# Designed miniproteins, single chains: the designs that were tried, part 107

Each design is a single chain, and the fold is of that chain. pLDDT is the mean over its residues in the fold that is shown.

## One batch from the design tools (miniprotein)

Design m3706
Fold by ESMFold2-Fast:
Structure m3706 (fold): chain A 113 residues (1-113)
Amino acid sequence: SLKELAEELEKKVEEIRDKYSEKLLNAKTNEEMEEVVRELMHELSDVVEEMAEKLPEEAKERIMEEMTRMNSEIHTVMEDSIKNKASNEELVEKINKVVDEMLERIKEIIEET
């Protein structure tokens, strides 16, 4: 069921988001922050790609475009956060917003399929 697929994706993305939010809050250096964000991006990509493989090619292509957008937006958030010496809390809030917006758009694509 497409509804069950969307619900499964939401649960996995939220679980990954929460796991990496905790790691980001505890990061002590910019190098540790960059490593945690890299790991977050890899786990999100793996989960989304696995779910997208179960969908028609058109939906998969749209979902991969949303992943590319998320990657670009997170890169910008990281650059801005380093430049402005943002707190770990501010970085987490901005990253979580980008991840949540990506999840909402992917759920819409699944529902339109």
Scores: mean pLDDT 88

Design m3707
Fold by ESMFold2-Fast:
Structure m3707 (fold): chain A 70 residues (1-70)
Amino acid sequence: MDELLKRLEKLAKEAMKAAKTPKDKLEIEITMGIALIVYGVGKLINDEAFAEAGLEKQIAELEKLLAELK
């Protein structure tokens, strides 16, 4: 779990540096927001598998966004 959060933070930082328009930045912010919501829900229901699956999905979306910005 902690490693996934660190990966998400690193990718968000890279994506924000690559972002050139307000639209790009908003897409990154929304992706991060969704990731944190899923993580929060997983913590509330004490379901590590749910939280991990949700974080992995949003990390993949952020990786895709970063690739498109390059």
Scores: mean pLDDT 79

Design m3708
Fold by ESMFold2-Fast:
Structure m3708 (fold): chain A 77 residues (1-77)
Amino acid sequence: FTKAIVPSVEERAELTREAARELGLPEEVIERIVKGVKENGGTLEALREAALEAGLSEETARRLVQLVKRKMMERAA
């Protein structure tokens, strides 16, 4: 690996949409999570908190964070 690239807030929001759709979340829930991610700077911590506030279980929120992290790593390679 040549360099670890941190995705922009917009890229993290898009990766969050992709991961949430893969998990089968409703569009209304996806939009709430994406809004929270954008408002809090696009960190994985912001993603987890936004998911929990949108009503996801701890297990589902953890899976969402793991999927987004994996997608970020794939795009950085």
Scores: mean pLDDT 76

Design m3709
Fold by ESMFold2-Fast:
Structure m3709 (fold): chain A 80 residues (1-80)
Amino acid sequence: PGPETPEIAARQKKRDEAIRRFLREVLGLSDEEIEAVLADPKKRQLVDGAIGRLEMARLYGLPDEVIERILERFKKELEK
């Protein structure tokens, strides 16, 4: 464990805010369910990956079916 830099702390805060917003707005999870996901490092990584894939799909103008497949895969992985 090295010294935490202000940049790392700011990045972690923005990541947590992005995850909370994604889970609430896109998946409709409750605050309790969102905090449970954030408490699990594996689930946090799955959410980060899903956010990145969705942002990339939107950036490249991929069809809605591709976006739906990304969300369905994420939901299945999160439920495990």
Scores: mean pLDDT 74

Design m3710
Fold by ESMFold2-Fast:
Structure m3710 (fold): chain A 86 residues (1-86)
Amino acid sequence: VTLTFGEPVAVSPDQVRVTVTLTATEPDTGEKYLLTIEVDGRITAVGPIASGQTLVHELVVPKGSTVIATVQKESGEVVLEKTLTT
């Protein structure tokens, strides 16, 4: 799997839009991945994706926020984590 943050885009003086892209490029093993996004301690789960799929999620957060994106398998194993400070 690959996880990328797009460049934050100002949407107001105090807020930025962040784009999170998750791509599962592994051979089809029947595995599914859950994306979880944490912003300043608030956690949002984003729907599961299967091998070969791409998920794009946009969120608007306060400037200076810490965004933590975590990718887990159905087993709960964390396979990837990335952090962005806006």
Scores: mean pLDDT 80

Design m3711
Fold by ESMFold2-Fast:
Structure m3711 (fold): chain A 105 residues (1-105)
Amino acid sequence: SVHQKNRDDNIESAKQTTKAAVDELKKTGVDSDKYAAQVEAETKAAIDDPSTSGKSVLTVFNLLYDALDAADPKNKRKNIATAAGLSIGLAGDIHGYRINQEREA
């Protein structure tokens, strides 16, 4: 169905956002594999339980910011902007997935 395709597209978008975050962390020498696993776990938790989605997005923001700040503490403004952009993108992907899931006919 169209709604199944839309949900698959939202999951793929979330994977792309995670990949972008991992690629950014790899440029800084941070442990990107552990970071990717944590972001994927939080994304899954938000999809499985809507009541935790806001907390999961904030957790992803904090993980992103802490990792980026640890790698480059002198660029705090850039690190905040990058973490915010990626976590907002992930929030949109999670929201889109849930809306399409609820409205599937």
Scores: mean pLDDT 67

Design m3712
Fold by ESMFold2-Fast:
Structure m3712 (fold): chain A 96 residues (1-96)
Amino acid sequence: MAAERAALIEALDDAAAAVREQAATLRALAAASTNPEARALYERAVALYEEAAALLEQARAAAEAGDLETARRLAARAGELTTEGQRLAYEAQRAD
């Protein structure tokens, strides 16, 4: 239990950092884009990544409280949002 909790918290911290870095990159691409359609897609991708980061933060709090099932469920939802965000980012790059 304690070792599983520690490993999950570490994984959630790493995932949250990666998601925040990706959101910052996409925000910079949105700012640099001269295509309104591409900019809108980047901004939507940023919003999904920011929501995913918030869910990962909630998952970390659940893991710290010992609620590993809630932590895993929130992490899975964050994964769904990052997958959708990646899809929108690819569409934005294609439109740009």
Scores: mean pLDDT 89

Design m3713
Fold by ESMFold2-Fast:
Structure m3713 (fold): chain A 100 residues (1-100)
Amino acid sequence: SRVQQLYDQSQSYVDTGQRLNDQGRSQFQQDVQTGIQYFQRSYDYYDTGRRYASQGATLARQQGDHGMASRFQITRDGSDGLRDDSRNNINSGQQQYQQQ
């Protein structure tokens, strides 16, 4: 179903965002600019996952699937937090890069 497709897409993007954030943290130790690029990619993936989760929540509510709507809301809220963390990492990294 479209609901299941949106759920799978939202989870896939969030999972990829987490892997990119971990790579960003590792790369930041060697090269600040490369680390920032990974954090930017992580942010984009979290933002895309959040968008799919938001669309899925709306569709699930329209279909009366309150369980799936709740799961999408949890994914959306979690993605918002992870996205904000990536934004903070980008901002801090950019500040450090400018001071070098």
Scores: mean pLDDT 87

Design m3714
Fold by ESMFold2-Fast:
Structure m3714 (fold): chain A 94 residues (1-94)
Amino acid sequence: MIISESSIEIEADGFRIEVRAILYDDGQVVVRVRAIDLETGEEREDSASLRLEPGESAELEFEFSFEANGRRLRVRVRVRLNEDGSIEVEAEAL
């Protein structure tokens, strides 16, 4: 069961980047990143799962390659689990 989630959407360099971080009742955190090239409409998605204890944070990096234009996108995601069980997510394009 999902007990907390956070999502953000950013636009950078002609990409839309959607990040969703989900905390499950077993302590698993799943981070999903969806990147869309706004010129071509090409979509790429990747995900990572990790375990965080309350008060912990983790930094993840995702790399996407877009076939239509040969473009690459690197996304850095920072995930924090607060003591109250709320989750925070922050992302930047590199």
Scores: mean pLDDT 81

Design m3715
Fold by ESMFold2-Fast:
Structure m3715 (fold): chain A 87 residues (1-87)
Amino acid sequence: MKEEEEVRELMEKIKEIKKSAEPTPENVAAAKKYSEFVENANVELARLLMEELIREAEEKYGEEAAEKMREAAEKTLAAIEEARRKR
């Protein structure tokens, strides 16, 4: 399944849309700073979000649901880390 790739592609498309809002000199500088902030914050935010989702899945739907959520989270975080290594 390409679930992890789809999530990553969606997040990248959102970043591209924000960058292309309007190309003024000040807007371009702000977009670059925002991109750096989002890239740094995205790793931490994704980690926190996945931990919360795993916890809720385990509490409400049991270990099997938690395991699937954990697998998706690990794949997503691994993809983010691989992108960071390519920098």
Scores: mean pLDDT 61

Design m3716
Fold by ESMFold2-Fast:
Structure m3716 (fold): chain A 73 residues (1-73)
Amino acid sequence: EIEKLKEILILVLSDYVSEETAKEIAELIVELALEGKSPEEITKEVEEKFPEEINEEIRKIILHAAEEIRKIV
């Protein structure tokens, strides 16, 4: 379930950033969710790590993905 959401997230993000960056973002979201971070905290840490990649649209995608992953961990 987590792996499927991760792969979908990589596909979506690859329209906005490189596939390599999309994979790094997806892996970070899963890692932070497993650590018990809130969707808002996850989104903030991703933005801090990838400040030049993340715009408002990508931020919303990340927040939604973090919310969905948090429901299953």
Scores: mean pLDDT 82

Design m3717
Fold by ESMFold2-Fast:
Structure m3717 (fold): chain A 65 residues (1-65)
Amino acid sequence: TSLARSLGGSAYLSLKLAGASEEEARETGDRVEAAAQEGEDAGNPKLAAQRAEEIGREGLRRAGI
């Protein structure tokens, strides 16, 4: 399993546990996975980490957390 996919899955589960809808959790997880994969492909893990944090934080804010 790729790191990007694991990060996306973790974001999905975290949002679901926090009370986000299925759609919100899946969208956030997909975006985190895409950002992490993009950063890995570009050889820029710092950018990947920053984007993943931003997307996760936005997802939680939308869920009212």
Scores: mean pLDDT 78

Design m3718
Fold by ESMFold2-Fast:
Structure m3718 (fold): chain A 96 residues (1-96)
Amino acid sequence: LEEHLREAIEHARQAARAARAGDGEAALRHLQEAGEHLGKAMKVAPESLIPLLKEAHRHLLEAARALSANTPDYEEAARHAELAAEYLKKALEEYK
């Protein structure tokens, strides 16, 4: 659980940095990695963490939508990726 949360946080942060750099391909790649680690964390997470993990997942999806729009919104994507990282960090802090 802890390792998957830490990996998801790092990839969400890298997605935000890539989005701000205008690198939509790198941002999407890091969002996918964050989502994969989040999915693995959710399978073994205690029930008390699920609301935070669901919020993180929602923000990863919103970041991907912003990048996939007809006119990509890189700042909105970065904002949502950062919010996902914050919710994941809260989940990690509550688990510890």
Scores: mean pLDDT 87

Design m3719
Fold by ESMFold2-Fast:
Structure m3719 (fold): chain A 60 residues (1-60)
Amino acid sequence: MYKLDSIQAVEVALRIAKRTGVDPAVVAKALLETGDPEEISKKTGVPAEVIAEAIEEALK
């Protein structure tokens, strides 16, 4: 399970928004609620693989 602070959630959300065109605010909210790429995928419509990659890049 990924644990992101508010800054990391914004960075991940902006990366996902650039790749997918989704609203970064929606993605950031989902990241703060669950930290699970599959659940975030369900909430945002972004593929779980894209979410997981963006989270790993932010935590690197």
Scores: mean pLDDT 77

Design m3720
Fold by ESMFold2-Fast:
Structure m3720 (fold): chain A 85 residues (1-85)
Amino acid sequence: SLMDELEKLKKELENNPNLSDKEFDELVDQIMEVLNELTQKDPSLGLYGRMVWDVYLDYQRGKLSRKEAIERLVSILDQTLSEYK
């Protein structure tokens, strides 16, 4: 399920703080893909997709460290998982 996909991606972020830049970008892309699919089913979840995108932009602009970006992404995914159940 899409929720199982989100839990898996969240755990990959939590367990791999030293991802390469490519691996991190690929994980963020996968998270965005899953959130877009969830938003198609429930438009109220669109807020979480925007929050993930804002964190990614702040990280790319050097406003957040990798650790800070991961902590914020995990928090957003936790909130998304709680809202959908």
Scores: mean pLDDT 85

Design m3721
Fold by ESMFold2-Fast:
Structure m3721 (fold): chain A 110 residues (1-110)
Amino acid sequence: MSPEEIIKLIEEALETLLKLIEAAVKGDEATFEELRAELEKLIEKIKEAAESLEDPYVKEQILGLIEGLRDIADFAAAHRNDKELLEELLKFMKEKLPVVLEEIKKLLNS
């Protein structure tokens, strides 16, 4: 898989995570569970793609990222009844994830 294809999978995973948190904020349980399943499929695809990376440091960074996305999804699931906390999480992720994506683009294009 090319670096560009890995970046596209990561972009899709980050977008899916934001939509998942938005569904949690809205109390849309059905959409939340569908997006959680979609995120897990994207995580597995990224994990498989990362196994083809020759640089151990880049591989470790990508694997750390996908585990972090899983942890955030689990946190949102555990706090589905705390709308204020989920709204703060959504705001933080909207600010943080674009920065994370730019750092990953630098790693994969180096």
Scores: mean pLDDT 86

Design m3722
Fold by ESMFold2-Fast:
Structure m3722 (fold): chain A 74 residues (1-74)
Amino acid sequence: GFGEIGTLTVDGKRRLVVAAGGLSKEEIEKLAEEAVKKAKEEQADEVVVNGTKDGREIGKLIKEKLPEIPVKEI
């Protein structure tokens, strides 16, 4: 499996990108926790997750912790 977190600025907005696939439940939860921490540190305006089942699950976990930040799927 894979799990990656990155940050970039797009059109003046700070974006957190999470891409994941083939992860265990524990790995998904850990990556989501790391993503939440990174989003807070970077003051992310939005979160983008990849269109895998794992990416969607991570997006849901992020939204539970940071309901004010929009989560998008690509």
Scores: mean pLDDT 87

Design m3723
Fold by ESMFold2-Fast:
Structure m3723 (fold): chain A 86 residues (1-86)
Amino acid sequence: LTREQEVEIGEALVRMWIGIAKLLAEQGKYEAAEEAFRQAARLAERLYPEDRERSLALLREIARTAEELGLEEAAEYARERLERLE
């Protein structure tokens, strides 16, 4: 895979986990939703060496979305990753 393809796949996987987390939260499965957002945040952080701006944007989106859903642990997890990288 090229670096560009790796970044595109990485972003797609992050967005997939964000979608899963939102769906789980809508079903009232909050613990599973928290874990799905943490998975998304870890994948977004791994993207940092390949695409800094995209990684940071995804982490901000994860933190904001988790906070909007009341998932404080996942939101804090994403914010901690973001603070470390910035």
Scores: mean pLDDT 85

Design m3724
Fold by ESMFold2-Fast:
Structure m3724 (fold): chain A 90 residues (1-90)
Amino acid sequence: MHAELAELAERAVEREEPVVIVLLASEKGAVGVAVLPAELEEEAVRLAEEQMKRAEEAGLSVPNTGEIRRYASTREELEEAAREVEAFLA
């Protein structure tokens, strides 16, 4: 799952297209993550919300709650955002 999101984001960055990374975590610890072109930010939020609801129904949880939203237009920015997401999930 993480590798698939990284591949998608790398492809967009190679085209010099900015991407948005959205992570949403509920108070119950359910998490949704989406990575889409920045122009589709609202769609990314919607997908993250849907994943979060499905994770909550499956009983999956993480210790943190909140939102991460990052924009990446370079490989370095993408790697930084990925580290932030992984740190949040730990």
Scores: mean pLDDT 70

Design m3725
Fold by ESMFold2-Fast:
Structure m3725 (fold): chain A 99 residues (1-99)
Amino acid sequence: MISEEALEYIRKAEEIILKEMSEKMEEIYKNNDEAAEKEIKEILAPLEPYLRNFDNSLESIAEHLYALAQAAHKLGILEAAKYLAKAAEIVAGKKFTLE
């Protein structure tokens, strides 16, 4: 059901997120920055329902991908956010705007 085009954008986003999150977490730990850790937790909090209540509908998948795109955008992982938003658009058949 998910197209190869959408899967390719998800793969690209995953590669970027793994690299950027590793770098950001190292920076936070080196700086002992409690405020930055709190900010990241607040950005990721909207994803909690998707992690626990994920269903296999295309609408749910598109909403989950869009939520990930928003989180990546707020974390400054802009290229991954773009790819995740594009994957969500392909799955949902509509355009999304990142904040």
Scores: mean pLDDT 67

Design m3726
Fold by ESMFold2-Fast:
Structure m3726 (fold): chain A 70 residues (1-70)
Amino acid sequence: SEAEKKEAYEEVESDPKLREKLVQQTIDLLTKALQSSTDEEEKRLGQELLQHLQNNPLEAAAAYLLSEKA
């Protein structure tokens, strides 16, 4: 929900240590998924996503929190 998204963003924005941890976990999970993939299109899109998340740490951290709740 929009409320859950807002809450996740506020949580990671207010806690730099949590944000750093969740960013690293998101990057690690995506990197492992890319290493296990045999699909060239999946690897290309995943690499683009990885680069985007590395440049957008709040989004990366919030995405991890939302995935844990799903």
Scores: mean pLDDT 78

Design m3727
Fold by ESMFold2-Fast:
Structure m3727 (fold): chain A 58 residues (1-58)
Amino acid sequence: DKKKKIENLRKLLKALEGQLEVELEEVKERGATPASERVIARLEAEIKKLREEIEKLE
């Protein structure tokens, strides 16, 4: 069922976007570290990949 798969991917996308926002707020408060930069880069890459997967299913 493509609709359920798209809905699940959209839920994951929203969760990852929320995590990215939290990480960006932490960087704003504490400054960037190599660890925080890696987490942010990973989240951005996963968000981009999920958006592309959703577009392919639509």
Scores: mean pLDDT 83

Design m3728
Fold by ESMFold2-Fast:
Structure m3728 (fold): chain A 75 residues (1-75)
Amino acid sequence: STLPPEVLEFEEFAKKAIEEIKKLSKGDETPVKEAEKIVEETLRKLGTEDDREERLKAIESARKKLEELLKEAEK
């Protein structure tokens, strides 16, 4: 079955964010592993959540955490 559009958009965002964190971290695996954990936990929740509003809240929370990790990796 096709995933909901918001989940597909989140997967694309997460893939790009993890790739950028990998580039900025220069061999430090800690921020990469943290980002991968956030993505895995979020996708697991989205796979079992039937309420679209709750899915959107989970996506927004995960996006914010990934953006924060990206900012920290740039320092």
Scores: mean pLDDT 83

Design m3729
Fold by ESMFold2-Fast:
Parts: C-alpha cells; sequence; structure tokens
Structure m3729 (fold): chain A 62 residues (1-62)
C-alpha cells in the first residue's frame, strides 16, 4: 500500500512539473501565478483520486 501511494505521489508530481513547468515560464507574471495555483489544486485533486483508487484496490484484494 505505502509503496503504491508513494508511486502515485511521484507520478503526479513529475506529471505536473514536466507539463506545466515550461508553460508557466512562457506565461505573463499574472497568468503564471494564477495558473500555478490552479495546477496545485488540480494536482491535489488528482492525487486524492489516485489514492482513493489504490485504497479501493487494496480493499478489494480480500
Amino acid sequence: LEEKLMEVQEKIQKKYEEKYGEELAKLSADEAQEKSAQVIEEADKEMRKEQEKVYKEVEEEK
């Protein structure tokens, strides 16, 4: 369980850093600040969804 949760966190972190890192650099200062806040919210939401999925899979494992 812990190993899978750690993989989820690493996957989400890498995904958002790689995808939005360059995009944020290309945006205006105002847009970059607003976008980074949105990205953090999206990452948190996706992380929670992935953690719920792992939890359900473990619960279904007998």
Scores: mean pLDDT 74

Design m3730
Fold by ESMFold2-Fast:
Structure m3730 (fold): chain A 120 residues (1-120)
Amino acid sequence: KVDLLQDLLAKRIEEILDKVTEKGYNEELQKVSDDSLERWAKAISLALGLETEEDFELLLRALELFKKGIEAILRDNNLEEAKKYIEELEELAKEAEKKGKLKLAEFIRELAEMLRKILE
């Protein structure tokens, strides 16, 4: 179920952000390697019913942008760079939507919204 996976992912991301706040971004984000992002992309693809290599590639790009956004906020205190990654996520969501990938587009927009909430 998409909603359940989105809730579980939101809770896991919140747990990671809480740990980053307590220990510093470097320790926690270094544990979230590119291999971890690929595993998350695979799990999300299955839950969203994504069936194509293109779907997986779009999702992986979204997760990479999300990670860069978190790093810009928490490591670099670079709000302008963080806003750029939010904009890139919104454009990627539009790309997914144009290709008929509505569930993927919704998920990518949720990632952008999470970055906006962290900026507040």
Scores: mean pLDDT 72

Design m3731
Fold by ESMFold2-Fast:
Structure m3731 (fold): chain A 73 residues (1-73)
Amino acid sequence: MDDEDIKLLTDAYRKAYSELSKSAKSVNEKLLAEFAARAYGSAVGAEKEGDLESAEQLRKIYERYKKALEELS
C-alpha cells in the first residue's frame, strides 16, 4: 500500500468523521460517527482497488451507521 493510498483512505475517513461528529454529543453518537467514517474510508479504498462488491457492502454499512446516528441526534 503506497503512502498516497494511505492518504486517500485517511482523508476520506477524516472528512466523513468531521461531518458526522459535528453534532455528536454522547459516547454512542461519537462511536457511530467513527464506525460510519471507517466504513466510508474502507469503501473508498475498495473502489480504488476495483473491488466494487466490497465497496458496495461497505457503503451499505456506512449508510446504516449514519442512519442510526441521525436517529439518536
Scores: mean pLDDT 79

Design m3732
Fold by ESMFold2-Fast:
Structure m3732 (fold): chain A 108 residues (1-108)
Amino acid sequence: NISDEQLKSLIDELLSASSSEEIGIAIGKFVAKNDQLLEKKNKLSLQDFIVELLTDLYRSAPDDLKPKMEEVFKKLRLIKIEEGGKSDEVFFKKFKEGFEKGIKEAEE
């Protein structure tokens, strides 16, 4: 159900993000627009859901978008280091707050 155009839009938004909260908002909006992803999110912990989502998106991405997905992963790592050093807790807390905001903003 995820088109290449929807994936490209998500990638562009993630690459423009400057914080874990902004990344959370972008992913939350993306998930809220897709009923299958929203259902999966309700069955998994947020951490497990995000790992599965990013892995599935990368696996299913067309070859021309895979390098951009790799740039997204690099950017996620850099933001995590900047916000919490090597602490996952600070990154995840802000990400979760953004994710909840993103879902609320995309509510139709």
Scores: mean pLDDT 80

Design m3733
Fold by ESMFold2-Fast:
Structure m3733 (fold): chain A 75 residues (1-75)
Amino acid sequence: GKEVLELAARALEAYLAGDVEKAQELLEKFAELSKKPENRAAGEEALGLLRAAGARSTDERAVAEEALAALREKL
């Protein structure tokens, strides 16, 4: 649950910092944990927040910043 949302937030933070390797590592951990039935709802919530941000902007950094802010409100 919460750990999946925290991994999503950390991945976005690494992406915004320009740390591509760390962002990829955290994204892989997020994907792996989200495959577990107990984490499915949290994984879908994180992806839903990212999709909602993407619907409002075509700027990848602005999308990441909005999704991160929304995730932090859930944490």
Scores: mean pLDDT 82

Design m3734
Fold by ESMFold2-Fast:
Structure m3734 (fold): chain A 69 residues (1-69)
Amino acid sequence: HMEELRERIARLREEADRYRQEMVDLFKKASEAAKTDPEKADELMKQAIETGNRAVRLRREAEALEAQL
């Protein structure tokens, strides 16, 4: 059903946007930590990259489903 598919796409996009926002927040924390604690900054940067990868995967899934419309 097209309506259920559109709702699923919307939810995937919303979840991807949440992970993207979390990634942005982690990058900001990493930038702030870099001035006093480079090791903590590196850890936060790695977390940001992992979170960003999750956002990309969810976005790609939404795009694949949208291609079926």
Scores: mean pLDDT 86

Design m3735
Fold by ESMFold2-Fast:
Structure m3735 (fold): chain A 82 residues (1-82)
Amino acid sequence: SVQQDLRDMAKAIVDGDKKKMQQSKDRLTQTLVDSGFSQDDAQQSADNAVKNIQRAVDRGIKDPDQIVKSIPQIAKDNAKDL
């Protein structure tokens, strides 16, 4: 599931495990493709997830579940107006 893939990615980023981060990113991309996303849209979404998780970690959030819960708010906070 997307939620599980995001939790695994958050944990890998918190742990500084670049290999597990890449594996989690690849798995999230595949989960999105299987859910009907195009390959390009899935890759962009996975890239944005990595960036938003890194921003959460940079703000001091270390718990993977709290990081995942914060992604929608961090995305809103970093969105430029339309």
Scores: mean pLDDT 79

Design m3736
Fold by ESMFold2-Fast:
Structure m3736 (fold): chain A 68 residues (1-68)
Amino acid sequence: EERFKKMREYFKKLIEARKNGDEAKIQEILEEMKKDGFTAELDIVDGTEQAIKEINAALDKLDEERKK
């Protein structure tokens, strides 16, 4: 499943860029995902915003743990 493999790569890049605070890379990756047609698959699971929200929530929890 080349589509699923690419989606996982994009999510890994998004997580990494978010941890680094690189907003430019985050936007670039999101644009690439949309160009590759992953937006439609994310829409099936309540949209792209929800998927990104879940990624950000996980990163926020990691940041809180790091602060301890």
Scores: mean pLDDT 64

Design m3737
Fold by ESMFold2-Fast:
Structure m3737 (fold): chain A 74 residues (1-74)
Amino acid sequence: SQEDRQRELREIALEFEERVAAGEDPAEVAREIKERYADNPEIVATAEAVIALYEEDPEATRRLIAAQLAAARK
C-alpha cells in the first residue's frame, strides 16, 4: 500500500541519518542503500537525488533530510 511504501522510505531515511550520525560518509551510505534496493526504482531515484543534492549543497541537504526524519517520527 502507499502507507507501507511511505513507512519503508521513512525507515530508510532513519537508517541513513543514524549511520551518518555514527560517522559514515553520507554519499557512501546513499550508494549502499541504492545498491541494496536496486530492484526498487523509486528508492534508487531517491538515493541518486540525495547524492546529487549532497554534492551541490551539503548544508541545505542536511536540513532537508533532518526535516524528513522529523516528519517520519511524528
Scores: mean pLDDT 74

Design m3738
Fold by ESMFold2-Fast:
Structure m3738 (fold): chain A 91 residues (1-91)
Amino acid sequence: RRRLVEEAIRLLEEARRRAERVGDQESVERLRRGIEYARRGLEEEDQSQSNQYLGEGGSLAYASSVALEKRDQETAELARRAGELLQKAIE
């Protein structure tokens, strides 16, 4: 579980850096929020609350992948993979 979330955070950080390079401020902000939720989920002791944070992070990752799909397929794939990892961490 922890490794899945840590890998998702790394992918989201890379996606955020790529979105920043292309000037996509909306995707940068969405990815930043996704990273924040994933980190909160990783540090949360209560599994139910942790799952809620990871679910919100995954939702933001998925939304970012959809928004980026037409502009930057590689960055969209990073965000999508991160969302899949966060969902897998929940079950």
Scores: mean pLDDT 82

Design m3739
Fold by ESMFold2-Fast:
Structure m3739 (fold): chain A 79 residues (1-79)
Amino acid sequence: SMEEIAEKAYEEVKKLLLEKGVSEELAEFAGNGIKNAILILKKPLSEREREILIKLLEDHGISREVAEEAIELANQIIE
């Protein structure tokens, strides 16, 4: 289901961000943001939607490299 895909994306993104040294609070914020995007859109993220999420994560202090890894991981889970 889309709910199971969204939950898996949340868990895997949070794990990646924690391994990269992102705080628990920020990793949870980012994971929930991605989970909510999946649940609202109910489809794989477009290139534009991925860039919007990457910039949102950067604005919250996550490096572009780490943000790109997190969004790519989420998109692989949706596909």
Scores: mean pLDDT 85

